Designed miniproteins, single chains, continued (2). Designs and how they scored, part 29

Each design is a single chain, and the fold is of that chain. pLDDT is the mean over its residues in the fold that is shown.

## One batch from the design tools (miniprotein)

Design m4980
Fold by ESMFold2-Fast:
Structure m4980 (fold): chain A 62 residues (1-62)
Amino acid sequence: SLEAEIQRLEKEINMLKDGIEFVKKLKEQGKISDETADFIINGLKEEIKELQARLEQLRAEL
């Protein structure tokens, strides 16, 4: 259903947001370089933007 697809996208977006916070924590602990952390975070942010755009499209179809 449309509602199930919306829930799946919301869950995926939240998982990616958790991933960003995890990478930030690794950066703060010095376990990863600032350059590498920023690269990964930017990639995850772009994925979130794409999923949010799809989520908004699905919600607009209601």
Scores: mean pLDDT 88

Design m4981
Fold by ESMFold2-Fast:
Structure m4981 (fold): chain A 68 residues (1-68)
Amino acid sequence: SKRDQYSALVQKVISDFLEENPDASQEEVDRVNQAVAEEGQRSYREGLSPEETRERLEKVVKEVKEEF
């Protein structure tokens, strides 16, 4: 389903963050998890494509990283 595709995108973006940032604190990881999940839900509600959703999720990860 479309919802399952969005959930998979959220998990993939979080997984990629963890692989690329092995030294990230638990606080940063928790913040990324929350922000990416929230953005995934927003993108799903707005009916965005998987490609547009991925771009938004990756942007949110970048913004969180700039806070740490």
Scores: mean pLDDT 84

Design m4982
Fold by ESMFold2-Fast:
Structure m4982 (fold): chain A 85 residues (1-85)
Amino acid sequence: SLVEKAKELAEEVVRVAREAAELAGKLGMPEEVVEQLKKDAEEAAEYLKKLAEEGRAEEAVELAEQALERARGLLEQLKEELEKA
């Protein structure tokens, strides 16, 4: 179902965003910023899950896919920077 797909994508966004935040911390990002990024990702995922449960599952899937693409792009960029450090 689209509701299940939206929830699965939201969980994946949190996983990727959390990994990116941890890498940013290793690159010298302040701990407060790293923790805020993790909180922002968790809050966004809860919002997407709520949208899906409220009958906006198609919109939630589209937003989650966009967020996941962005998070994956950031993660790859941070991995490249870590290899240079």
Scores: mean pLDDT 84

Design m4983
Fold by ESMFold2-Fast:
Structure m4983 (fold): chain A 94 residues (1-94)
Amino acid sequence: MMGLSDEERRALEEAAYEAGREIAKEIIENGKPPKGLLTRTVEGPRPVTVTLYQHDGKLGFRAYAPGVSLEEQQRLTEAAQRGFDEEVKREKEK
């Protein structure tokens, strides 16, 4: 398992969260869900790539950053999902 610093771990989770928000904004602006995969990459020293999948009619996320463990990738995926959910909730509060 590659060791991440606490600062790097937080930065990657924040990047995943923002990628999830950007994906939500793109779907809201287009007024419809994507027909396939939707991918957003947040650039940085360690780029974070977040992909939106459709699975059994539900939307799911997968996040990836180079050199992170599967456990860290799971945390990034959870951060992206949270960012997406919070942005969708803001749209509904209008």
Scores: mean pLDDT 76

Design m4984
Fold by ESMFold2-Fast:
Structure m4984 (fold): chain A 108 residues (1-108)
Amino acid sequence: SLLDKLVDAAIEKAKEYLEKGDYRTALFILSVLKALADHTDLIPEDKRARIEKLYEEVKKKMLELGVPESEIARIDRVAEITVKNLLKYSGDFAVFFLLKAIVEGLPK
């Protein structure tokens, strides 16, 4: 499905940010995907495992670089609130739009 392709593309975009050293953006994308897996049936278990593995890799790297655990928790909380509000007020269509925005990146 289009949603399934967008999830895969979002995982690849998180990897791209990780490779570029943008750990905060990579962690945010992975936290959004984790929240989607926790609150919806849209992400199959195999993809959930990939997301969780990448999340732990990014988290470990950030901690090694001196990012405090509290900042990682803040990013996780922002992602969870974002996903919960999106699902509550806008449904599946807004999930599609969020994933597309992650994949395409927002121009500055």
Scores: mean pLDDT 83

Design m4985
Fold by ESMFold2-Fast:
Structure m4985 (fold): chain A 71 residues (1-71)
Amino acid sequence: ERIRELFEKALKYAKEGKTDEAIRYLEQAAVLGVLEGRTDEVAELARKISEETDNPEVKALAEKIAEQLKT
């Protein structure tokens, strides 16, 4: 699952302190999810990332994605 793989990479890089890489993968997952009409899944995955990361920039972006794409 490409979208889940991108979110998993975002979380992995966030935990490693690679904030720029984490943000890049999170943005790619969100864009792909919107293009594929999977906004509910993207919103749920973004919310999970915001709950599992202590990185403030990644957490803020994940919260924004979850809020904007939540039906």
Scores: mean pLDDT 80

Design m4986
Fold by ESMFold2-Fast:
Structure m4986 (fold): chain A 66 residues (1-66)
Amino acid sequence: STLEEAAEAISELTGMSFEDALEILSSMSKEQQIALLEELLSTPLVQQNPELKAKLEAVLEKLKNS
């Protein structure tokens, strides 16, 4: 699912467990989930990692279209 893909990306970026990332995301509205992913994409950590940036952009697009 798109939410699981988002949780995987956040886990990879933050070092947080997949389960913790998924719990946080599932407690948020779709609008809040989109806002969080957009904020993460603007961080220097993501901008310095082209592979992670591409993954987050793909997840964000899927989430907006869900």
Scores: mean pLDDT 80

Design m4987
Fold by ESMFold2-Fast:
Structure m4987 (fold): chain A 101 residues (1-101)
Amino acid sequence: MDEKVEYIEKKSGLEIPEEMKPILKRYLEGASEEQIDNLVEFIKKALEEIPESKRLPILTFMLVLEKNNWDVEKALEEFKKRFAEDPVKLAEEANDKYLGL
C-alpha cells in the first residue's frame, strides 16, 4: 500500500503531505515500476533546475508527466514553461483533475 508512495518520497526528496498520500496511492495503484521510476526522475530533475518547484504539490508533477505520456524529457520542458508562466494555475489544474475541486 505505502511502498510506492514511500519510494517516491524517499528517492525524489519531495515532501508528500499525509493528506495527499491516499490520493497519490489510488492514482498510482495501476502504475508500472517504470512509470514510478520516471516520476522520481522527473521530480529530481525539476527540483534540480527549479528549486522553488519543491513547494508545488506532487500532483502537479504527476499532471505534467501524465499529459506527456510519462516521457520525462517532454514533461520537463512543459513543466519549465508552465512554471515560468503561472505556477499557481498549474497547481490549480492538478487539484481540479485529482481532487475533484
Scores: mean pLDDT 80

Design m4988
Fold by ESMFold2-Fast:
Structure m4988 (fold): chain A 76 residues (1-76)
Amino acid sequence: GKEKADEYGQKAAEAARRGDPEAVRNYMKEALKVAETPEDAMYAASKAGTAALRARNPEAFDAAIEGIKEAVKKMK
């Protein structure tokens, strides 16, 4: 649900701060699996994206954007 998706978004943000784009991608995939709505997944992805911007890590930012695109693909 939303709580789990939010926790994975927070973990993705922490990975972005460490400069670990692979971990960002993996946590975003987990957020998408537990999200009950596309909106929950998009909010999780926004946390990772914001953290990547603050960390000035373009690879982590790209991983977060990939997560947002996957969330949008599931919208109807």
Scores: mean pLDDT 78

Design m4989
Fold by ESMFold2-Fast:
Structure m4989 (fold): chain A 57 residues (1-57)
Amino acid sequence: DRATLLMYFVEALEDPRLDEAQRKELEALLAKGVAAPDLSTLEALRAEVDRILATLP
């Protein structure tokens, strides 16, 4: 649900492997997630979060 997806974004921001640029990008994605009109938009934003996390060492 929406709350679970938003919690996922918040938890992703706590990842210590994130650099400053990645953290800023995730913060922007969380803001978009909060404003997202539907779950389909949230799932697309989650894919962007997963893309960032996949680049971490």
Scores: mean pLDDT 80

Design m4990
Fold by ESMFold2-Fast:
Order: structure tokens, then C-alpha cells, then sequence
Structure m4990 (fold): chain A 85 residues (1-85)
């Protein structure tokens, strides 16, 4: 499995959330990306990226505010990018 490719899915979903005005669509995208990120359980980076994506999806569902969701997406993107280092 390619952990970098899995993390890219989470980063792309987070970037979508930053530009999105729909927190529900953002949460759905992050949950889908999290499943891609967790496909390689032998790589700790994939697990960390999946966890970050799911955490951000939770924020989007809780606040239902596009601005708050976008901010959470930006923070999750930073965490996913950190994992790739």
C-alpha cells in the first residue's frame, strides 16, 4: 500500500473543506478519505491521517458552520502533511 497516496486523499478532502460552503459535504468527503487513508494499517502515517480526517469530519457535523468547518479542514490538512514528513 502507498501511505503517501492515502494521506493525499485526506489532504485533498481537507482542501475541499477549506473551499467548501457546505459542512455536510465536507464531512462526507473527509469520512470517505479516512477510509482510503486507513487501508494500510501497517503504516502509522496512514492511521494518523485517517484519525485526523475523522476528527475534522466530527467538527463539521457538530458546528454545521461553513467557516468553522473550513478552519477545521485547514488544521487537518496541516496534520496530514506533517504525517508525510
Amino acid sequence: SDAAAACDACISAADFCVSSKDPKACASALETAAKECEKDPSNPCAGACAGAALSCAGVCKTFKDAAACAKAGEECKQKAEQCLK
Scores: mean pLDDT 70

Design m4991
Fold by ESMFold2-Fast:
Structure m4991 (fold): chain A 107 residues (1-107)
Amino acid sequence: MTENATKMTAYALLGMVTVDEKYFELALEHGKNETMEKLLNAIKKGKKEDMTEEELKALIGAVIVSSLNDNPKDQEILKKLLASLDEEVQEEIKKALEEFRKRLKEI
């Protein structure tokens, strides 16, 4: 997979862990992905509806889970991108995914 797609995945996971919208914007700058587009659109909509950061985290998790279940291509791309990363980056992403899994319990 491309470096841009790898960076997109890394930034998206950092955004989920840090709850910093800037990381999701950075993710989209590195490539076009339906999951990332849905995620950014969900965040923008949530902001207009005055959602709290905790509600935005729940919405983010729901969008990702929905995308992975409804779009097998996005799921396969994510798996391939994770496998293509350096061991240090893979370790950071594993920690981010574990945090994401904890968030899913609230959805």
Scores: mean pLDDT 62

Design m4992
Fold by ESMFold2-Fast:
Structure m4992 (fold): chain A 68 residues (1-68)
Amino acid sequence: SSMAAQLVAKGVGYAIRAIGESLDANPDRAEIEKSAKKMVELMKKAAELTGDKSIEEQGKKIADKILK
C-alpha cells in the first residue's frame, strides 16, 4: 500500500541519518541509536500493514549493522 511505502521511505531516511552520523568526525552515538530504533519501528509498522515479515527482518538486520 502507499502507506507502507511511505513508512519504508521514512525508515530509510532514518537509516541514512544514522549512517551519516556514524561517518562524522565526532559521532553522536545516542543519535545513531535513536535513528536506528526509529527505523526498526517504521519497518515493523510497514510489515504489519503488508503482512510481509521480511520488511521487519531486513530492518532489524540493518539496525544491527548500524549499531555495531
Scores: mean pLDDT 85

Design m4993
Fold by ESMFold2-Fast:
Structure m4993 (fold): chain A 81 residues (1-81)
Amino acid sequence: MPDIELSEEQLEAAREEERRLREAVRRAGREAGLSEEEIRRIELEAAARFAEGVSRARDAEEVREAGRRAIEEAVERAREA
């Protein structure tokens, strides 16, 4: 049996936040003058942190909160790089 199944609401929230995260990181990275490889690395790290947050989320709102946090951290990292 798969370990834990997300509800349809949690899954939809996760897909939406993942899309937002990807777009935010790529925009911030390009504005900061990062290479495509550096942007991709930050994007992958942010996605991993978001996935960890989703695994601890109890509902769709907690999934969205995990997404917002991952976006904020990733954008800050892109600007500092």
Scores: mean pLDDT 79

Design m4994
Fold by ESMFold2-Fast:
Structure m4994 (fold): chain A 90 residues (1-90)
Amino acid sequence: KEELKKKLKEAVENIDSFPEDYVKAIKISVDKNPLFKLGNEEQQAKLLANIVNDPNNNPSIEEIALMLKFLAEKHNWDLDKLIELFASYL
């Protein structure tokens, strides 16, 4: 979905406008989740896509953007490439 990639990139550009406590909570969740320690860029993008596609989770675009940003920072990956891979698995 090209529209989803655009929304995610726009959300990433506006991260500084998000509530500080919200940003911190998402960062902690990514840092503490052992599933996000495993695998390569493709595997992690697919894992996040599976989490997002689960109707029980229903994360916001802002939450997804923060998870992608912190996951890319955690593994020293290119965020734009991670967004492209993530969108390809949705």
Scores: mean pLDDT 78

Design m4995
Fold by ESMFold2-Fast:
Structure m4995 (fold): chain A 81 residues (1-81)
Amino acid sequence: DVDAEIERLKADPSRLGEAALLLLEQGRLEEAEGVARAGLAIDPNNADAWEALGRVLEAQGRLEEAARYFARAEALRRAAA
């Protein structure tokens, strides 16, 4: 059950980026934005939250801002490797 998995991920502050990405897969764009922003407020190094917000911004036509968010997510993933 995808909704149960989303609620499980939302209960863990460290996994809000994963929850936002899963919400995006479900087309739940407004919820994904809120959850991703909450994730970044808790941990600005949450690469999944940066990626999720990038996808939200891209869907809104804010392509320049989206590119910066994707670049940040990529940089964070590279630093973790």
Scores: mean pLDDT 84

Design m4996
Fold by ESMFold2-Fast:
Structure m4996 (fold): chain A 78 residues (1-78)
Amino acid sequence: MEKEEREKAFKEAYEAFKRGLEELSKEELEKIVRQAAQEVLDSLPAMPTTDEEIERANAEGYKILAEKLKKALEEKKK
């Protein structure tokens, strides 16, 4: 159940990243990835120290990354 939700988040991020590779520059993609990583870190009450905490942080990162990529792609069309 939880694993399926994490796999879905990864697939959505991967799909958005593929579109980003086609429509965004490497610099824009790197900026979005860094922003997503920073937002995950800022949302955490403490630095993840266990494998389980890191895995959860990665899953949240994929969701944030997908949202940021989708927003950037929509802005690029304007």
Scores: mean pLDDT 74

Design m4997
Fold by ESMFold2-Fast:
Structure m4997 (fold): chain A 84 residues (1-84)
Amino acid sequence: MEEELKKTEAEVKARIHAALEAAEAAGNQEALALVQQASRELGKIFDEAYELIKKGAPKEEVLKKLEEAKRLADETVRRVQELI
């Protein structure tokens, strides 16, 4: 489970970093604000997922957090692309 979490975290961080670079290159303040907000929310989601693993929570609960992170990343990237 920790390996799946690490892989998802790396993939999500890469996508958010690419969105941040695109927003910075475009000079779009709204896009920058969206990426910054998403980064904070994703950090919280991954912290919660790590705590679930530490507590021995069911695999399904951890997977739901990973799906939540992926959905937030997808939505953030989409919205950033619409703004720039």
Scores: mean pLDDT 87

Design m4998
Fold by ESMFold2-Fast:
Structure m4998 (fold): chain A 68 residues (1-68)
Amino acid sequence: MTLAEVLAAAREAVRQAALDAGLPEARARAIAEADADSLLALAARYADSHPALATALDGAAEALRALA
Protein backbone atom coordinates (compact mmCIF):
# COMPACT_ATOMS: atom_id res chain seq x y z
CA MET A 1 0.00 0.00 0.00
CA THR A 2 1.39 3.45 -0.92
CA LEU A 3 1.49 6.38 1.55
CA ALA A 4 -1.19 8.10 -0.57
CA GLU A 5 -3.47 5.03 -0.27
CA VAL A 6 -2.83 4.91 3.50
CA LEU A 7 -3.73 8.62 3.82
CA ALA A 8 -6.91 8.17 1.72
CA ALA A 9 -8.00 5.23 3.92
CA ALA A 10 -7.19 7.20 7.10
CA ARG A 11 -9.21 10.22 5.91
CA GLU A 12 -12.20 7.97 5.08
CA ALA A 13 -11.91 6.42 8.57
CA VAL A 14 -12.06 9.96 10.07
CA ARG A 15 -15.15 10.78 7.97
CA GLN A 16 -16.97 7.58 9.06
CA ALA A 17 -15.97 8.02 12.74
CA ALA A 18 -17.20 11.64 12.66
CA LEU A 19 -20.55 10.54 11.18
CA ASP A 20 -20.81 7.81 13.85
CA ALA A 21 -20.12 10.51 16.49
CA GLY A 22 -23.19 12.42 15.21
CA LEU A 23 -21.46 15.17 13.23
CA PRO A 24 -23.19 16.43 10.03
CA GLU A 25 -21.82 15.08 6.72
CA ALA A 26 -20.41 18.50 5.66
CA ARG A 27 -18.55 18.81 9.01
CA ALA A 28 -17.31 15.19 8.84
CA ARG A 29 -15.91 15.82 5.34
CA ALA A 30 -14.24 19.10 6.40
CA ILE A 31 -12.59 17.38 9.40
CA ALA A 32 -11.39 14.44 7.24
CA GLU A 33 -9.67 16.88 4.82
CA ALA A 34 -8.02 18.99 7.57
CA ASP A 35 -4.26 19.62 7.89
CA ALA A 36 -2.10 17.64 10.33
CA ASP A 37 -2.07 20.30 13.07
CA SER A 38 -5.88 20.63 12.96
CA LEU A 39 -6.29 16.82 12.99
CA LEU A 40 -4.04 16.55 16.09
CA ALA A 41 -5.90 19.37 17.88
CA LEU A 42 -9.26 17.70 17.12
CA ALA A 43 -7.91 14.31 18.29
CA ALA A 44 -6.96 15.86 21.67
CA ARG A 45 -10.40 17.53 21.91
CA TYR A 46 -12.33 14.29 21.22
CA ALA A 47 -10.06 11.90 23.19
CA ASP A 48 -12.39 11.59 26.22
CA SER A 49 -15.81 11.99 24.52
CA HIS A 50 -15.29 10.09 21.23
CA PRO A 51 -12.18 7.85 21.50
CA ALA A 52 -12.81 6.15 18.12
CA LEU A 53 -12.92 9.54 16.34
CA ALA A 54 -9.81 10.69 18.26
CA THR A 55 -7.93 7.53 17.18
CA ALA A 56 -8.96 8.00 13.52
CA LEU A 57 -7.91 11.70 13.62
CA ASP A 58 -4.49 10.81 15.10
CA GLY A 59 -3.97 8.13 12.42
CA ALA A 60 -4.81 10.57 9.62
CA ALA A 61 -2.42 13.18 11.09
CA GLU A 62 0.38 10.56 11.25
CA ALA A 63 -0.24 9.48 7.63
CA LEU A 64 -0.27 13.12 6.43
CA ARG A 65 2.96 13.95 8.34
CA ALA A 66 4.65 10.89 6.75
CA LEU A 67 4.05 12.47 3.30
CA ALA A 68 5.90 15.68 4.32
Scores: mean pLDDT 82

Design m4999
Fold by ESMFold2-Fast:
Structure m4999 (fold): chain A 63 residues (1-63)
Amino acid sequence: SLEEFRRDVQAVVAAAPSADAAEKGISALYDRYLAEHPDMTDEEREGLLRVAQEAIDAVRAAA
């Protein structure tokens, strides 16, 4: 779910030692979610991508 993905993204960001590590972790997490849920709807995919991109943008802005 989007909520589960948001929690996982937050955990990745909190555990990451650097902005680069956080970006890499978020991207890897997004790819894993797509692989684990191949029948995901386009709306769900867009939701995950938006959450991932917003988190990456926030990490970049903080760096």
Scores: mean pLDDT 83

Design m5000
Fold by ESMFold2-Fast:
Structure m5000 (fold): chain A 92 residues (1-92)
Amino acid sequence: MDEVLARIREEIERLKAQGLPEERIEGLEEGLRLIEESGTVAAAEKAKEVLKENPEKALAMAVVAGRAMLLLKKVDEKAVKLIEEVDKEILE
């Protein structure tokens, strides 16, 4: 678990170096923090909560939640559904 979180932190640092917008970096970092503290469902729920105020941040939080599930090889159906709802709202 710690290895997965460390890998995602390294990926976020690489994205910062590549010039990813600050609001996306904030979403990735806050999403990762929520996963570490409360799990992938909590990160996905927060992504949906902030979607109306900051779609870019919400998308980044959803992306990091999905990435964590993939690396952990653990799929949470509630988290997947929340991520799909975020994607649908952004794509309209």
Scores: mean pLDDT 79

Design m5001
Fold by ESMFold2-Fast:
Structure m5001 (fold): chain A 80 residues (1-80)
Amino acid sequence: MKLTEEEFFELVKKDFDTLIENIKSRPDLPIEKVKEFLDELIDFYIEKAKEMGLTDEQIEKLREFMKSYKEKIINILKEK
């Protein structure tokens, strides 16, 4: 079953929102390990977007969206 572009973006958003809440509950998480995990997660979703046939423009929009979430998560970890 292939998700639509809108369903895929909503899934990614929901996953990152869940991750933010999990990070807030775990003050013991090392920042460098979280950065590594987020980079791998971003790469994973970009490859899935390519498999789904998203355009280069849509993929770039998704990358910037996830990058924004990565910055937000890292900021939460720094300010905890």
Scores: mean pLDDT 78

Design m5002
Fold by ESMFold2-Fast:
Structure m5002 (fold): chain A 86 residues (1-86)
Amino acid sequence: EELERLREELEELYRRALELVKELLSHIPEDDREGILLAIARALRAIGLYLDGERALERGDLEAAREQIEELRELIRELEELLSRL
């Protein structure tokens, strides 16, 4: 079932994004307020994308759900790139 597949994918990507933000935060100095705020902003983006994806799936809007999943994948790529530079 496509809807169930997308829900599982959305949940997995959301979990991965938060894990990467947590890892990023562990490498930011406590006095780097800008770095901390940017990491928090990325966590809030992940939460927003997840909630929008869940709402789309609840409505049966598979195209909107796929768009949120693709944005989560992009966020994950961005976070992995940032971590690779540490």
Scores: mean pLDDT 86

Design m5003
Fold by ESMFold2-Fast:
Structure m5003 (fold): chain A 60 residues (1-60)
Amino acid sequence: GSMLEKARELAREIAEHLLKHGYPVPLAAYFAGLYLTQKFGLSFEEAFRIGLEVALELAK
């Protein structure tokens, strides 16, 4: 898998944990984005976009 696939997998893990603990989707996406910027060197804009897509999928 690509770096982007690994980033999505990590974002899913973080967002799932936060949503399970009552965090709203935008905050779950925000924290997932911060972790992706640290671990993969992605821009915050791209990292937040990934986090938001994943958090929205999990909240369905």
Scores: mean pLDDT 87

Design m5004
Fold by ESMFold2-Fast:
Structure m5004 (fold): chain A 78 residues (1-78)
Amino acid sequence: SELEELIEKWNKLAEEKLDASEEEKIELYVKVARDLGLPEELIEARLEVLEARKNSKEEEFRKVLAEAQARVASLRLP
């Protein structure tokens, strides 16, 4: 499934960029999302999560991430 491959690819990139700056992670996610043809609305939601991570404590980031993941799941991405 393309969705499963996308999730695995993003998880792998997140692991490889664990020590990267939040700005670099934001740029990477936007590039990958656009390359995979994700709607701009979902890219914007992801950017909001990554911006929250940059500005918030990890616990707050995890909450925003979970909310964004639920939103993405509700949109039934291919």
Scores: mean pLDDT 62

Design m5005
Fold by ESMFold2-Fast:
Structure m5005 (fold): chain A 70 residues (1-70)
Amino acid sequence: SPLEKKLEEIMAELDRISREIRRLHDRYVELQKAGAPAEEIARVRAEIDRLGERGNKLVTEYRKLQEELR
């Protein structure tokens, strides 16, 4: 089913986003521990927030498509 394939693609993208958020969060913690410039820390936080927003939109799309399968 094309719809089932789309759900698999969304799940794969969500997995990639989750892994990237974890990597950036670890970087964020390390930058804070190292006393990095506030601007550098803020850039990493902004990227985490952007990926989080992207993930939330994909979760919404996934739920909508999953409901269409029923």
Scores: mean pLDDT 88

Design m5006
Fold by ESMFold2-Fast:
Structure m5006 (fold): chain A 56 residues (1-56)
Amino acid sequence: SVETVTVAPGGSYTIPEGSIGLAVGKDGDKEVAKKVESGETLTNTNDQAWTVKVIT
């Protein structure tokens, strides 16, 4: 299954065990996308929200 999670500026989200995350957001003035492993925590230190697709 696929779930969409929004991580607000200053927020964090931990990818559940058995899932992987695909995170999309800003790093400075550029759009970036990265894979996030199960159990890994994303902290959004940017001034815009990040979107994470959680795949189980």
Scores: mean pLDDT 79

Design m5007
Fold by ESMFold2-Fast:
Structure m5007 (fold): chain A 103 residues (1-103)
Amino acid sequence: MIEEVIKELAEIAGVPASWISEAINLENLPEEEGRALVERLRATLSPEEIRRIQIAASFAKIVLSENAEELIKEAERELEKDPETPEEVRKMLEVAKKAVEKK
């Protein structure tokens, strides 16, 4: 399930699925390894690409969370407050919402 979610989020964000997987695990990495990953991303990718990876990783983390349903509702409310939210972010929310409903 999560592998399919990561692939769908990666397609919407226009970035490799591997980058989203690494970003999801960033909090579980030792500080040195986490810093090295962030520096590698900044050296390789544009700020816009990094932002899309962060957003996609956030939605994947929501799907993996024990309180995923509540987090989806919070994400929906936050996106409704921002009418300038990119269409890609709304599509990523739909992917996460569908994944949580199947859980």
Scores: mean pLDDT 76

Design m5008
Fold by ESMFold2-Fast:
Structure m5008 (fold): chain A 62 residues (1-62)
Amino acid sequence: SQASLLSAYNIGYGQAQKDGADYLAHYQQKLAEAQQAYDLAPSQEKAENLAILQGAVAGLQA
C-alpha cells in the first residue's frame, strides 16, 4: 500500500542518518540491486525494500 511504502521510506531515511555519510555508496549499490530485482519480478516486499533504500539514499544526500 502507499502507507506501507511511505513507512518503509521513512525507516530507511532514519536508519541512514544514524549510519552516517560513509554509508552512501553502500546504500546506492543496494538501491541499484533492489531496483533491478523489482524490475525483473515486481512484488510488494521488493517495493517496500526499494522504498527503504530510496529513503536511505535521500537521507544521506539531504
Scores: mean pLDDT 84

Design m5009
Fold by ESMFold2-Fast:
Structure m5009 (fold): chain A 92 residues (1-92)
Amino acid sequence: MVTVAVIVAGSSREKAEAAIEQAVANARAAGFNVTDAEVAEEFEAEGYVVKVVAITSPDPRLAELLGNLTVEEAIRAAREHGAEVVEHLARK
């Protein structure tokens, strides 16, 4: 079983929650069989709501395809794409 952390940000709590739902849906669509998704941490930075989401799967490939995302990259993505998370789930 593998657990990876994905950082998402939104300009509001509703947008941050939408970004979490999108990240989990993308992982499942990619076939990683997500068994759990939990908000491990929540804080505010630069006027954005930031959430650290622990995504758990029995598929070890999930850890290789979900690269590390920094808080700064998550905020930049939220600024450019609204509620959309930076796509790491199927990126090489």
Scores: mean pLDDT 67

Design m5010
Fold by ESMFold2-Fast:
Structure m5010 (fold): chain A 96 residues (1-96)
Amino acid sequence: MKEKEEEARKEVDEALERLRGSRTEEEFEEAMKELEEAVMKLMEILWEDPEKLSEFLREVSERIREAAEGKPEPLSEKLREYAEGYEERAELIEKY
């Protein structure tokens, strides 16, 4: 069980690194899609444990905000909006 969670966390970490390293709109879009897929996979694994899930979504949001700080204006603002989406998901899960 932990092995599957660890693998999913690694996929999210890799997607976040790709997002941080993205230089073009195309790379950004692809990295965001990979991140969303990886996060959905982890949500499927952790949805039985809402505390861990919300904590992880907050971590993802923070890392996206960090990636945004290294990007030019148009991309940084879009990343910040995406991070807000993850924060909202974490907050909703915490209410459950």
Scores: mean pLDDT 78

Design m5011
Fold by ESMFold2-Fast:
Structure m5011 (fold): chain A 70 residues (1-70)
Amino acid sequence: SAALLEEQRKMLSEETVEVAREVAERLLEALAEMMLELGMPEELVRRALAGDAAARAAVSEFFGKAMKEK
């Protein structure tokens, strides 16, 4: 019984990590699609997703301008 509970905890932990990865991937895809739909250059979106601080700043500025236009 204790061994079965240990195995269940391990499986649930692994499943939770997998679900978190799937959610993160879908969220990043949705964000990238939204950025492209707002007219951002594909290269800028790619750099921002890769963690480029300058690209992230440019993305933030682009969103600010897009939001002013409704």
Scores: mean pLDDT 71

Design m5012
Fold by ESMFold2-Fast:
Structure m5012 (fold): chain A 58 residues (1-58)
Amino acid sequence: SKVVEDLKKAIEEAKKAYEKNPKAGLRMLDRVARAGHYIPEAKEVGEEAEKLRKEMES
């Protein structure tokens, strides 16, 4: 779906943002993770974003 593809692109943009501003990149990943909680078709991509956010924080 377009929503899932847009969220996957948002994860890639969050990774790029993290290189310049870690806090901003982590906030973008959190937003994608939260979208996965509300949009059933985005559950998997949201879980991927949350896992990546936790790995990047540690």
Scores: mean pLDDT 82

Design m5013
Fold by ESMFold2-Fast:
Structure m5013 (fold): chain A 66 residues (1-66)
Amino acid sequence: MAELDQKVDALAERLGLTPGAAENLRKAAYLIEQGKTLDEIAKELGLPSAEAAKPLVDFVKKHLGL
C-alpha cells in the first residue's frame, strides 16, 4: 500500500537506517499487514526463530500503527 511505503520510508529516514535495514523494515511491515505469523516473518527475513522476529515486529507495529 502507498501509505505503508510512505510510513516505512519516513521511519527509515528518521532512524538513519542503511538501505538493507530499511528493506528489512519494509518486508516486515508488508508481512505484518498481510497477517503473516511471527514464524513466517522470521523465515522471510532469514531469522532463526519467531522469538528473534518478535522485537522487530513489535517495533514496526508500534511505529507504523499496524
Scores: mean pLDDT 78

Design m5014
Fold by ESMFold2-Fast:
Structure m5014 (fold): chain A 65 residues (1-65)
Amino acid sequence: SIGRQVGEALLSVARMEEELGYTLETKDGKVVLRSRSGDPEAIEKAREEAKKLEEQLKSLTVVVE
């Protein structure tokens, strides 16, 4: 159901902030994830999670910086 997909997407966002050291902001209808470390491995993991998030919420665009 849509409600479950939204809930799982929100948990993924919380994990990105807590485990991967990202900050979350919204710009022009997009969600921007900004890495605090700039670590290429952490950025790659964030991109994988961002792709999952976009698949769960088709109206959402996620950008990783």
Scores: mean pLDDT 66

Design m5015
Fold by ESMFold2-Fast:
Structure m5015 (fold): chain A 87 residues (1-87)
Amino acid sequence: SLNQELLDRLEQLRQEIEQLRKEVETQLGNDPELLAKLDQAEQLLQQLDDMIRNSSSETTPENIERLEQQIQQLLQEVRDQMKKLLE
C-alpha cells in the first residue's frame, strides 16, 4: 500500500541517519555541528513517522514531501561536510 511504501522509505532514512552518525563518530570522533544536523534529521523523521501513523488532517502529500525534502537536505549537508573534512 502507499502507506507501507512511505513507512519503508522512513526506515531507509532512519538507517541512513544511523550510518552517517557512525561514520561521523568513527572518522571525526565528535563533531557537534554534524551530530546536531543528524539530531535534527531524526526529529523530523519522528514527526513524519507520527504524521503517517496517525493519519490526521495534517497528513497531506505536500507536508510529507516537505519533511522528506528537509531530512534529505540535512543528510546531504552532512555528507558534503564530511567529504570536505576528510580531504
Scores: mean pLDDT 83

